# Designs tried in a protein design run: designed miniproteins, single chains, continued (4). Part 79

Each design is a single chain, and the fold is of that chain. pLDDT is the mean over its residues in the fold that is shown.

## One batch from the design tools (miniprotein)

Design m14719
Fold by ESMFold2-Fast:
Structure m14719 (fold): chain A 91 residues (1-91)
Amino acid sequence: SKFEQIAKIFNLSVSTVQKIYEEIKNSTFNKKEFIKLGFSSDTESILRLFLYAKVFNYTHPAPFLLILTFKRISLKKFDQVARLLKLSYKP
């Protein structure tokens, strides 16, 4: 499943990925929180950034450029996640 593939990329449990997805899906879009996720170094926050972009169909380049520039995620993992979520953003 898509959640299993994402869990594998981020080295998280499938239940954690599903919980984060449901939490974001039940939240309201907040641009400030979305941008703030780009400054976070932890794996869960990076996953939240991708899922937030997917759920709200919003891909601001700044937080993605930050995680790539500071090597919080490899370009290969970034590309894999973006393709799985069908995000249109290309760094």
Scores: mean pLDDT 75

Design m14720
Fold by ESMFold2-Fast:
Structure m14720 (fold): chain A 95 residues (1-95)
Amino acid sequence: MPSPLERMRQYVRDTLERIRKLIEEARKADKETAEKLLSEASVLMLDGLGTLSRLASRAIDEGTPLEEVNKLIKEATDGFRELQKELLEIGEKIQ
């Protein structure tokens, strides 16, 4: 069974992959479909940040060292920031 930290890491990886897939589909889609996919990716990103905060609190409560949690939060935030830049770039191209 995965540790609290590994569960949090799995969630981060899954969420970043899902957002990336939506962005990739938006690149191939027509304008209307792309706008819907980018909107979905944006909502998923906002929900992902909220869920990450809850998972971090749980990992700390379960005894995960704060340093390890903070490192994973930084990795996740950096990943979300890169995907947000891609979202904005595609949004500009379809407008």
Scores: mean pLDDT 84

Design m14721
Fold by ESMFold2-Fast:
Structure m14721 (fold): chain A 85 residues (1-85)
Amino acid sequence: SKYKKQAEQTLKDIEELVKKLKEAYENNSPESEIFEIVGRIQDLVGHALRYIGQLPLEDAQKMAERLDKLLKEYDKILLEIDDKL
């Protein structure tokens, strides 16, 4: 399925950006760079949800579980950023 390939690629892109966000935060990168990465993650999450919504139930559930795990990692980083400001 076209949507399955798009969902897989988008989840991989989110994973790489979440890792990049953590590294940027740990390295005290400029706030502008951190917020640019956050914006890109938010856009990709929207794309992932749209692609996942087009999948058969079993595939959608597995992809949604992977996205949920990535979002939990992302939320932890965001909480640390918000505390630092």
Scores: mean pLDDT 86

Design m14722
Fold by ESMFold2-Fast:
Structure m14722 (fold): chain A 68 residues (1-68)
Amino acid sequence: SMEEEQIEQLLASFRLHLEHIKSTHDPKEAEELSEMVFRRLSQYLKEHFPDLYEEATKRLEEIRKEIL
């Protein structure tokens, strides 16, 4: 669906953002910034994609663990 495609785009953007944060900050700052971005995206997903946000937030968590 279009909503699923939008979520995939958000997840891809999140991954790129975290990779950039990791490459330009020390580990502690990267973790703090990644938490901030995660919270903002989780809130956005909850507001705009209530039926998909639980699965999408789990995928955001997986991306964080993979990159950081």
Scores: mean pLDDT 85

Design m14723
Fold by ESMFold2-Fast:
Structure m14723 (fold): chain A 74 residues (1-74)
Amino acid sequence: SKAEELLNEFVEEASLLAGTMDGKQAAEANKMLQEIIKKYQEMVKQGKPESEIIEEIKKQKEEFLKKVEKLKAE
């Protein structure tokens, strides 16, 4: 599905980004990523439309990148 492909692409990008961070920052980034994956799984279980799942993944990606930027500044 497009939603699964988008999530997999995001997971790969997030993992590469975490690889550029120190151990503590990488651990926090990975925790946020796991929360996004869990949210995706819950939406799929609830039978949400693929379009809604895609929009949620896009929103979570934007929030993830903002939080990672803050982690790098701290």
Scores: mean pLDDT 82

Design m14724
Fold by ESMFold2-Fast:
Structure m14724 (fold): chain A 65 residues (1-65)
Amino acid sequence: GHMAKEEAELEELRRRAVGLVLRAIENGGTIEVEDIDEETARLTVTTGEEVEELEVPKELAEPYL
């Protein structure tokens, strides 16, 4: 794909990851990061009974590891 398209997709995932983290902080939730493989990590945000998962490139999850 074009570099601009790849950057846009990466930015969208980053925005979603940041949004989940901020929501967890605002609502007293917990954040867990799991390595799935060499290239992919999973962010799990738990707020009370609500659980949200987002699979992201491992590079985007590093700030939360």
Scores: mean pLDDT 71

Design m14725
Fold by ESMFold2-Fast:
Structure m14725 (fold): chain A 113 residues (1-113)
Amino acid sequence: DEKVREILRRILELEKELIKKIKEAVEKNASIEELHDIAVEQELKITELIEEGLELAEDPAVREALVEIQRLEGEINALAREGVEKNVPVEELAKKILELEEKAIKLLEEMLA
């Protein structure tokens, strides 16, 4: 299933880009609002690809992993929103998002193995 594999690789690229952008934002002393905007913007792109992947994927293991990645992306979005509302330290929000992103990357790499 070459089309599904291409979608999974594109999701993996966006996840890795999000990690890079978050790390760079922390190093540059970005605001909590800037970190939120980075996370939400990238999450929208990732969610579109996950929905496309779920439409095409027939393998139950791939479908289960995509559903779990979608759940993790939802948690990242919720954490970013709460982070702004509660004015949490940027480093604290970044750490939580990076932990969830690492779980998503692991699932994607396992599917592409």
Scores: mean pLDDT 88

Design m14726
Fold by ESMFold2-Fast:
Structure m14726 (fold): chain A 75 residues (1-75)
Amino acid sequence: PSGEEIKKAFIEAVEELVPEEAKEAAVKAVRDLPDSASIDEIERAILEALLASGVSLEEAFATVARIHEKVKEKL
């Protein structure tokens, strides 16, 4: 898949799985990355956005793990 397709898959997963208060920040974090960004870089950006939005460390890690699984199945 292209970098654009990977980013779209992550944005769809964020829209579905991220808490409402963090969705805008997480979507923006993914969109602001270059299309050459690795899966690890995208997941790190989402994690940082969740933590910056006040999501607990435990919930943020659990959310990123669910996003990882969903995107892996789609790609």
Scores: mean pLDDT 84

Design m14727
Fold by ESMFold2-Fast:
Structure m14727 (fold): chain A 92 residues (1-92)
Amino acid sequence: SMKANKQIAEALRKAAKEAEEEGDKELAEVLRRIAELVEKGDWDGALKELKEYAKKNPEKGSQLALSLSNVAKLAGFPELAEKAEKIAEEAK
């Protein structure tokens, strides 16, 4: 749903602002890129950005991947939720 994607993107942009205020500029930039991709409906691109971030930041990347998995499941995309959960598991 384009409406659901826009709501998810807005939540990610809010998280990006909070990350920036906490001094985590890299996480803020990643969250903004993922938000843009989600708003466009490019979930494969969003998962790719997440995977690259998780390789460099396993703990934060795992947490973000689990959050996106839960959001994708609630939005009606169970296959995307499974892919995000796998990224979280591989980040360990």
Scores: mean pLDDT 82

Design m14728
Fold by ESMFold2-Fast:
Structure m14728 (fold): chain A 52 residues (1-52)
Amino acid sequence: SSMEKLKEELIKKAEESIKKNENSGSTDPQDVLDGIKKLIDGVFSAIQKSES
């Protein structure tokens, strides 16, 4: 679905941003990426509920 493609695109952009700034923080880049993925999932779930 189009929603799935948009979600994948956002995750890809998040990965690129994290890679560019990998050395700027104390937090593991992998943990940051995992958090962003969960946030994206939450946002899309909320949108789907609103559309119903």
Scores: mean pLDDT 72

Design m14729
Fold by ESMFold2-Fast:
Structure m14729 (fold): chain A 80 residues (1-80)
Amino acid sequence: MLSVEELVKEFKEIMEIVLEKLKKLIEEAGFSKEEAKEKLDEFVAHMRKVIAEQPAEYQPALEKVLKEFEKEALKLIEEL
């Protein structure tokens, strides 16, 4: 069983991989800023639902990781 710290670390690593894939998808697919923002909003909303299903003690740390991911993804989109 993963500790809270290990779970948060794994989630952060997954979010970093997703961010790199998102960057590549935006560059290769030719998404507009509006399209990229819509897809990001859908993904973030889905991940928040997943976090809400986790034990309450994990939720604040996971939400912090998701917010940092969203912030970095928005920076990439604004550069389009």
Scores: mean pLDDT 79

Design m14730
Fold by ESMFold2-Fast:
Structure m14730 (fold): chain A 74 residues (1-74)
Amino acid sequence: SELSPEEIVENAINYLKENPEEAELLARLIAHYLRSHGVPEALIEEIVRAILERDYERFRELALEALRLAQQRA
C-alpha cells in the first residue's frame, strides 16, 4: 500500500528530529521530488526554509499542500 500524505510528512518530521544533521540533504531530496511533480518553486522554497529552521508545524502545513498538488498532477 502507498503511504498517505500525512504518513509521509510525519515520517519526514520524525526523521528530521532524529537526524537534524541530515536536514539539508532531506530538503534537497524533497525539493527535487516536488519540482519533478510541478509544485510551484515559491512553495518549495518555503518548505526548504521550514526544514532548515526546524519549524515542523510550518513544514507539516506546507508539505501537505505540496503533496496534494503533486498527487493531482499524477
Scores: mean pLDDT 85

Design m14731
Fold by ESMFold2-Fast:
Parts: C-alpha cells; sequence; structure tokens
Structure m14731 (fold): chain A 86 residues (1-86)
C-alpha cells in the first residue's frame, strides 16, 4: 500500500524514536494513528496488519495505541501522517 509506505516514511522523519522501531511496530503505530484520527478501516484489514484473528483485533489495537502514546508526536504531526489516507 503506497499510502501506508508514505505514512511510515513520514513517521520515521518526524520522530527519532520511530527510527528505532521494527517494521511491524511502525505499521501498528500508523494503524493506531488512523484509528485515533477517525479514519475507518474494516476488521479484516485490522486483523491483517496486526496479524491476529478477529477476536483479538480490539486488544491488539489497544496495544498499538499504547505504543503510539510512548512517541512524542504532536497533534499536528499525527494529523499530517493520517492525511496520507484522506
Amino acid sequence: DEKFNAAIARLIELDPQAKALDEDTRKRVVLALLKQQGLARDNGYYGEILGVPAPQITTKLMEAERELATLNLTPEQKKEIAGYFS
């Protein structure tokens, strides 16, 4: 997904902590960002990105949101990253 790759690249540029994260963690952080910004995605897409079956999607999204919260992104930076999907 070109939009996902662009968002991940921008995340790495904006937050030095994101440069140290593995690829799967970066994908999960971007997914949590999209959820936080109110961008809709279906549960199949969430399960695919998180790598879990449907009953675990909510728990894994909450874990990704917690990881996002450890990054020091501003509200404006979060909106910018989510903008790749608008």
Scores: mean pLDDT 74

Design m14732
Fold by ESMFold2-Fast:
Structure m14732 (fold): chain A 66 residues (1-66)
Amino acid sequence: GHPEVDELTARYSETFSPLAAERMAVALAAGASEEDARLRGLATERNPDDTDLANREHARRVKELE
């Protein structure tokens, strides 16, 4: 994989599920902020089996920061 994504995935896997850690790492590699990536990780942890609900939860949390 991309070296930056692999490093971030390993780091976040200490506190998040592997799926959440991977999605956080991918978001950061795509230029998202650390806060945005963390919110995406939390949304994934709440909705591990439903990507649409996870995306919706992430969008709601990002809006709450504004």
Scores: mean pLDDT 68

Design m14733
Fold by ESMFold2-Fast:
Structure m14733 (fold): chain A 80 residues (1-80)
Amino acid sequence: SPVEQLRQLIEQMLAGFELELRHLVETNDPNMEETAESRRKHGLQWIQQKAQELDIPPSVQQELLDEFDKRFEEIFKKLS
């Protein structure tokens, strides 16, 4: 289903962001927080665009956005 396709893409994106942010933490990069904020914003925008392209209902689109944002926050807090 389109929802399952987008959910899989969101999982891949979150895994990539976690790897990137973990690397920045491990290298003591001073821009880690700014990078995290940029990635979160772009991730939300990308999900919204893809949900529209896949004709996902607005209520389900909002659930996917909320889930992404919550999981991104959990990743960020874990790495902080």
Scores: mean pLDDT 88

Design m14734
Fold by ESMFold2-Fast:
Structure m14734 (fold): chain A 71 residues (1-71)
Amino acid sequence: ADAQRQQIIDNIRNDTRLSQDMKDYIIDRIQNQDMDGFRAAMDDIAATHNRAGAMAAFDAQVQAIHAQIAA
């Protein structure tokens, strides 16, 4: 589990497409074990890179989770 989490963090740190602020946000959520925040952040990235694949119901759920995290 910890080795897998570290691999995800390393992959995020090495991603050239993400801004530093987005990297810091995602890593903070992972380190604080905020799985809902992590999922919301990953879904936002997936929507940016694979926009056509996002389902309307799933997008609404992601937005709701993001709003709860931002509050």
Scores: mean pLDDT 60

Design m14735
Fold by ESMFold2-Fast:
Structure m14735 (fold): chain A 91 residues (1-91)
Amino acid sequence: DLEQAKEEVTADIEANRESLEAYKAKLKEGLATNPDELMQKAYEYAIKAIDYLEKAIENIDDEEKMNEYLKKALEYLEKAAEYAKKYHEEK
């Protein structure tokens, strides 16, 4: 069942891949249409975070690579959040 749990988690991650691509498309639209520099930076970093998260999913069987990509995804997500916060504070 630990093996089954691993397979179920992998299947759930794969099913959510389409959702990640759809969200990334929304972020790209935001980047193209939003004139605010802080929000443009937030979208840019969020897109990079999604790209690294997708790489982590692709490397789920390689613990070292998966962890490296997850770490990068978190770093970019933190940068995106920082710029979004600055935008809201200046709003």
Scores: mean pLDDT 77

Design m14736
Fold by ESMFold2-Fast:
Structure m14736 (fold): chain A 53 residues (1-53)
Amino acid sequence: SKRDIILEGASLGVQMMHYIVLAKTDPQNRDKYLRQADELQEQLDALEAQFRA
């Protein structure tokens, strides 16, 4: 349902914030965390496409 898509999107957003914070606090692994955040953004974009369909 669209409600479930919204809740999943919110969960992905929180996970992205987590990796962005890790990129700031563990700079030697910064690029790894930013790649994880990018993957989560792709998942979020896919959910937004489903929501708008």
Scores: mean pLDDT 84

Design m14737
Fold by ESMFold2-Fast:
Structure m14737 (fold): chain A 61 residues (1-61)
Amino acid sequence: MKREEALELLKKLNDYYSKLGLPTFDPEIALEVADDEEIDEMLEHLKRQLESFENLKKKRE
């Protein structure tokens, strides 16, 4: 479950990176090398990062 959530968030982040012209990465490879503790930390980090991007857009618009 958590790995699937992390994969979806990584794909969403990768889509943002692509639209911004930033280097993209393979989310499946990133998950393959991470253990369960790293996945938990990754989930929190990704949720905060994506929320920050959305909040910044709302504040400016």
Scores: mean pLDDT 72

Design m14738
Fold by ESMFold2-Fast:
Structure m14738 (fold): chain A 95 residues (1-95)
Amino acid sequence: TKELVREALQELIQSLQDLRSKETNPEVKKTLDSLIETLQQILDSDLSVEQVIQRLVDLRGDMFGKGRNNDELRKATLKFTGEVDKILELAEQGL
């Protein structure tokens, strides 16, 4: 349901905020701050489940690409893409 997707998105934001609080690399901090801002905007917007999923798919692709080209970002991007994959699976299973 839209509620379960939103709850999972809130959990993802919280997870990224925790990761950001422990991060010392300024490049990774900047990327995490950007991700958190984007996810909060998605959460705060009156978007359908389908629109949220499309935004997450696009963001996942961008972050996967960044992790491929930057070893410092790879750990954070893999965590992000893995959490997004879980949300996508929940939506596909008839939320």
Scores: mean pLDDT 82

Design m14739
Fold by ESMFold2-Fast:
Structure m14739 (fold): chain A 71 residues (1-71)
Amino acid sequence: MAEELKEEAEALVKAAEELKKKTTDPEVQRQLEEIIKRAKEAAELAETDVEKAKKLLNESKRQLIEVLGKL
């Protein structure tokens, strides 16, 4: 479980970083930075607070979908 959360969080960070390279919109870049930060927090919490890690990861995934929908 914790390993799966870490892998999913790391994949989300990588996806958001790839999108940052492709966009020049400062607002989108800021939103992607927040997604990356939250996903990294989820990875850190995966071993100590699984419930909070899941919540942060789900919030990050939802925000990424919102960003993609605006592009």
Scores: mean pLDDT 80

Design m14740
Fold by ESMFold2-Fast:
Structure m14740 (fold): chain A 94 residues (1-94)
Amino acid sequence: MSLIERIEELLKRALEEKDPDEFERLLLQIMSLLLDHELSEEEFEQVLKLIIEMAKKMSEEKRKWLISALKTLKEERPEFAELIDKTIEEIEKI
């Protein structure tokens, strides 16, 4: 399974998850995958687009947690800060 396919599967699981603690665990696992793997700018943009698509299907509370996780990701990956900020802005417009 590719890294992007793994992230997509985790996002789908997070979308359907009703337990807040398990949702946070899945979200942290997604962020860990993004931190632990070398990604091109194009691959990172692809993942962020997928995150936006899934965010449109999430509750407001889940979107708030997702935004918080993205802010942490931005601190750990400052080279992608502009892309992450645009992603946060798009999620906040939902």
Scores: mean pLDDT 83

Design m14741
Fold by ESMFold2-Fast:
Structure m14741 (fold): chain A 65 residues (1-65)
Amino acid sequence: DLKEGLARMAGVVAKKASGGALEVRLEGDRVEITTLEQTPEVLKIAEELKEVMKKIGLEARIFVS
């Protein structure tokens, strides 16, 4: 559906912006964002992705590896 498509697109954009330092997993209405690097830049991208997911009605959580 459109919501899932928007979530996948936002995840792809964030992964690219982070230089591949994010993993994004969509499970129904939940999104798991895992930071592979803990730089301020990567953490900021993860937080921004979480807010985007929230605006499209998905619960997002950030995990630090």
Scores: mean pLDDT 82

Design m14742
Fold by ESMFold2-Fast:
Structure m14742 (fold): chain A 86 residues (1-86)
Amino acid sequence: DAEEKGVKYAREKGREAGEKLGREHNMDEEGIEGLGEASGENAEAYAKGEGIVKPTRIPEVEEASKKAGEEGRKLAEELKEKKKKE
């Protein structure tokens, strides 16, 4: 399912971005992991057309989550177009 693949991509990319931003903000390992999880869940929600579900209170992380969600949606659209050509 193209939607499922897009959502999974968004979640993984959001988690990675959240962890990167946590490291840049000099968080400990638990903080980095928690921020990654929250960012991933927010990115998944954005890919599904929902808003923020786990506020991080860090604007950069919230923006990264939204961008990851948008990229997941674009991936889903691309996969649908490829399936349409078959």
Scores: mean pLDDT 79

Design m14743
Fold by ESMFold2-Fast:
Structure m14743 (fold): chain A 93 residues (1-93)
Amino acid sequence: SEREKLIERLKERLRELGFSEELIEEFLEALENKAGVAELIRLLARWLVGGERTEELAALLEESRDLSEEEVLARLRELGVPEEAIAAILASG
């Protein structure tokens, strides 16, 4: 029930941020399949294509093996990832 509410809120927020319906579906499928933080970061990188933040996401993906979960989440917040998406990533791990 709470997870379903979080998913619906996440969908709404991702649409507001300009995610395509295809990318939203891929992100949700990754969460349902218990994809790791690295896979979710790859999907976020597709949303931020062509910007300075794309390079920062690529760096975070490479460093994710050596970073704590808390450090990864802090960097995602700095990149402007919404709290609903961060909560969903935490729920998948």
Scores: mean pLDDT 66

Design m14744
Fold by ESMFold2-Fast:
Structure m14744 (fold): chain A 86 residues (1-86)
Amino acid sequence: SDEELRALFRKADVDGDGTLSRAEFKEFLRMYHSLFNIELSDAVAGSIFDFFMSLFDADKSGKITFEQLLHFYRVLFESDLPSGLS
């Protein structure tokens, strides 16, 4: 849920600046995947970060905002219903 994603985001955001660095995002991914009993290696987490950044880091800051995470998940979940039936 959005509230669970926000809680995990805030827990990973140790600097409290509202963005996740590469290291903080890898920790977020590990926490998220641990909910499904999946362990991520640093290499796999880094590859996921690089893929995510290729889609969403428009300013090339090397950081991810909570809004970018929400956009990604909302697009994925909204695809379960045709546009106009929501």
Scores: mean pLDDT 67

Design m14745
Fold by ESMFold2-Fast:
Structure m14745 (fold): chain A 89 residues (1-89)
Amino acid sequence: SDADEIKKLANEAPSLSEDELKKAIDEIMKKIQQMNKQLPPKEAVIANIRTVGLLTEIELAHKKKDEKAIQKAVEAFIEMVDEIEEKVK
């Protein structure tokens, strides 16, 4: 599923270079936008805003090279993906 692929890409974030992370975030964003299209319009907008915020937290943690912050940001992002997946089932 798109959700499984998104979660796999997010879990790889700690092991990626900065350029690889940017590419992974672009791929995640494309997949999650497709998944969010299945939500009602208002929920899709909220989910897109939440996605941008959480992916930004992963980027910031990665730039700081803070492994614990990266893990926390990835866990928060995956939790949101699980919430969206339950709504689109």
Scores: mean pLDDT 85

Design m14746
Fold by ESMFold2-Fast:
Structure m14746 (fold): chain A 106 residues (1-106)
Amino acid sequence: DPISDKIKELVNKNPDSDPELRQKLIEEGRELRKKMEEALDKIQDISQEAIAQIKEYLAAGDLEKAREVYEEAVKKIEEIVKENNSPAVKEAAEQAKKNLEALVNA
């Protein structure tokens, strides 16, 4: 997370400057980390549900429905990235999209 990384950098850069400011930056870092973890969990849940549905449609021979599930999952993942643009969330989103694309094209 670019903002979380900046907060950590500021805390490390000025450890002895202002105890109250340092504590606020640490608390802000924890809140940003919590939001990042929530975004990662959402991407994982969307990916797992989409994988299950795509597999069912592929087994049924319904490639059109499998593609629709893939496209919907990608849109939901992209919405999460818009809400949280941390590097970890972006990396997880790209990996999830890649896995879903590989599955639907199998």
Scores: mean pLDDT 82

Design m14747
Fold by ESMFold2-Fast:
Structure m14747 (fold): chain A 89 residues (1-89)
Amino acid sequence: NLKELTEKLYKNLPETIEELDILTDEQKEELLKLIEEMKKQGLPLEEMVKRLVDKLVEMGLSELAEILVNRVYEAAKVLGEELPEITIE
């Protein structure tokens, strides 16, 4: 169920970002602000992940972006849902 995965990610991503020691305080604030904006817009999972990945790549965190994409695909696979391929630029 993509809705459950989307709701879980919007709830858990802010907590996960605050716990990531590899992020600066400025990077954490930018990512938290992006997540809040996407949540307010009600973006579907694919668009949320794409925007978050684009922001992480822009910040020089391409490895973290790859980890995020892989975790989302694995979670979707467990739920029997297929996501379109999300390309990291």
Scores: mean pLDDT 74

Design m14748
Fold by ESMFold2-Fast:
Order: sequence, then C-alpha cells, then structure tokens
Structure m14748 (fold): chain A 95 residues (1-95)
Amino acid sequence: PPPLSVEEQIELLLLELALAKLYKDKESEEELEKALENIIKREGYSEEEIEEIRERLEELEKLSVEELVELMLKRYPEDEAVKRLGEAILEEERK
C-alpha cells in the first residue's frame, strides 16, 4: 500500500490510543503514546500543534468503541490491518 501521510499516521495512532484507553490496555497505550511522541519529535511540531493533537485525542476518548471502529474503517477502508483490528474489536464488544 502507499505510505500514509504524517497526518494520517497521527489520526490512526490517536484512534488506536483511544481504543486502548477504553479497554484499559496499558501496554498498547504506552506503545502508542511512544509512537505518537516519536512522530511529534521527528516532525518538529509546535506546542500549538501538540495541543491540537491532544484535543483531538480527548474528543476521540468520548466516542464509543463502535464509533471509533467506524471512523477507522471510513479513513482506511482498504487497509487489511485496520479491517482486521476493527473486526477483532467488534467481536470483543459482542463478547
């Protein structure tokens, strides 16, 4: 697949991080937060841009698991990893 843009990489990480927080998956939260921090440092984001990213994460944290999965599938409909993750998450929600 073509490489994701930096903005697309950040949005996907924020969606995954919001899901990890909802499931209280501390290991995934730490890994995703570290990945996000690495992108922010690499790209040289300003404090204002970092605040915007934080506000976006807080908005995503207010969404349900189903709403977060829907957003991921809408953004990345052909991504096999996103599709597989979405299916696994929906199956867990169904118990």
Scores: mean pLDDT 74

Design m14749
Fold by ESMFold2-Fast:
Parts: C-alpha cells; sequence; structure tokens
Structure m14749 (fold): chain A 80 residues (1-80)
C-alpha cells in the first residue's frame, strides 16, 4: 500500500511510454530520492537508466556521461 521507490520507478516508466516527460521526471525524482534513503540502489540505477533515455529523446547529450557514471556507481553499490 505505501509507495516504494520501485512503485515510483514503475509510474515514471508508464509516463515515459505515454510521452509525458514532465510526469516521468516527477516520479523519477521520487524513485531516486526514496531509493537513496532506503538503500534500494538497484532501483536508483534503473531510475538513472530511464533518465538517460529521457535525456536522449530530448537531445540533451551533455549530461549522458555523468548519468553513465551514476548508473555504474549505484549498480556497484547494489552488488551487480
Amino acid sequence: MRATPRTYLDKAKEAFEKGNYEEALYYLNRAITGGMIGRDYETVAEAFELLKEILREKGEEDGLKAIDTMIRYYRALAGK
């Protein structure tokens, strides 16, 4: 019943599939923040992967290397 970081990530993915990038970014921020607090680093890494895809669709290439670093960092923390 209580929203989890994973639940917010799932909502962000749904919003992204519908082309609603503002809603996707809103839920993505919740997934990342909650995942960091709850040490759900797998969800944080997946959230940064979705953020990277949104940025690619918007043509925002300058941030992609920083996002790749975050994905690698949080996957390492998740033990993967």
Scores: mean pLDDT 81

Design m14750
Fold by ESMFold2-Fast:
Structure m14750 (fold): chain A 71 residues (1-71)
Amino acid sequence: HMVPAVTPEMAARRAQIDAELAEIDKRVRELEKQPFSKEKLDELFELGVRAVKAAVDKTVLDIENRRRLRE
């Protein structure tokens, strides 16, 4: 009996969160190359909020993985 550090389900969820964060980062980088505008700032703020949520979700997943390993 081996308790894996990451379950297949958790690995899939992490991949999904990482993909979301990568997409957000790509959009932010693209926006940073564009000239200053209020629309750009509003979009950056929205993306920032989404990025924070995704980062929190990833942290929660890591905590749950640690709790699961303790059983």
Scores: mean pLDDT 74

Design m14751
Fold by ESMFold2-Fast:
Structure m14751 (fold): chain A 95 residues (1-95)
Amino acid sequence: SMEDEKAIDALLKALGYEPGSEKYEKARKVLQALNELIDEGKLDEATVEKIAERAGVSKEDVIEFLKRLAELFDLDPENIKAVLEAYKREIDARK
């Protein structure tokens, strides 16, 4: 929906992605894949590889995205589970 698209765009800008860049489009695909995993109840089994495959991007694109999320949440980027759980809490707080 347009409201979901605005929320995605706002988060991507907060993560420092520039609208119209290739990195922005890849990050948008990663974010969409994470939202799909949350809706399917599969976030706990999510790996960089599974997220990359679902989003149709490289593992490096997913790692960069998670690193930026970790920085936003003041978390260790190596603790992928904590980063994904923090993201899920943000999404749940908006529902």
Scores: mean pLDDT 83

Design m14752
Fold by ESMFold2-Fast:
Structure m14752 (fold): chain A 70 residues (1-70)
Amino acid sequence: AVLTPSVEEAEERLRELAEKYPEAREILEKAMAGEDLSLEDIQELKEKAGEETVLAVEAYLAARAAERDA
């Protein structure tokens, strides 16, 4: 792809997951707000919303870090 997904695009994916998995919403909202996630948060996210959701959060945080460096 010519452009990597933007932080906003990755954030939209997390919002969709938060609506689908309300029990994981608080953790997803923390990530979208730019707050640090603990290992305990990641573990709970995996249990409530699955490994794919954890990977989506990691991708979002990486994209956000890259935006700051740009």
Scores: mean pLDDT 76

Design m14753
Fold by ESMFold2-Fast:
Structure m14753 (fold): chain A 87 residues (1-87)
Amino acid sequence: EEKDYIVESHDYSEEQREVLRETAKALRVIGVVFDIEKGIKLKKEELEEALRDADYLIAKHEKDNPVIAQQMKEYKKKIEEELKKLK
């Protein structure tokens, strides 16, 4: 089971792996929002995945980092609006 090429590398500490997992989710959400702003046509599945990642980050940060949670809520709103256009 080779994990050394991904965010869950065996060489990282658990704390480092957690930060990398959260960073990967945040980058996916930001990337999807950037693509929406550029008018790039995204698949429904990609938007739904980004929506799940945004929900995870909101839930995790809402208590301790409300500014980050609020930013993710704004990204989530943009993703939801794009999903409505694909109906």
Scores: mean pLDDT 76

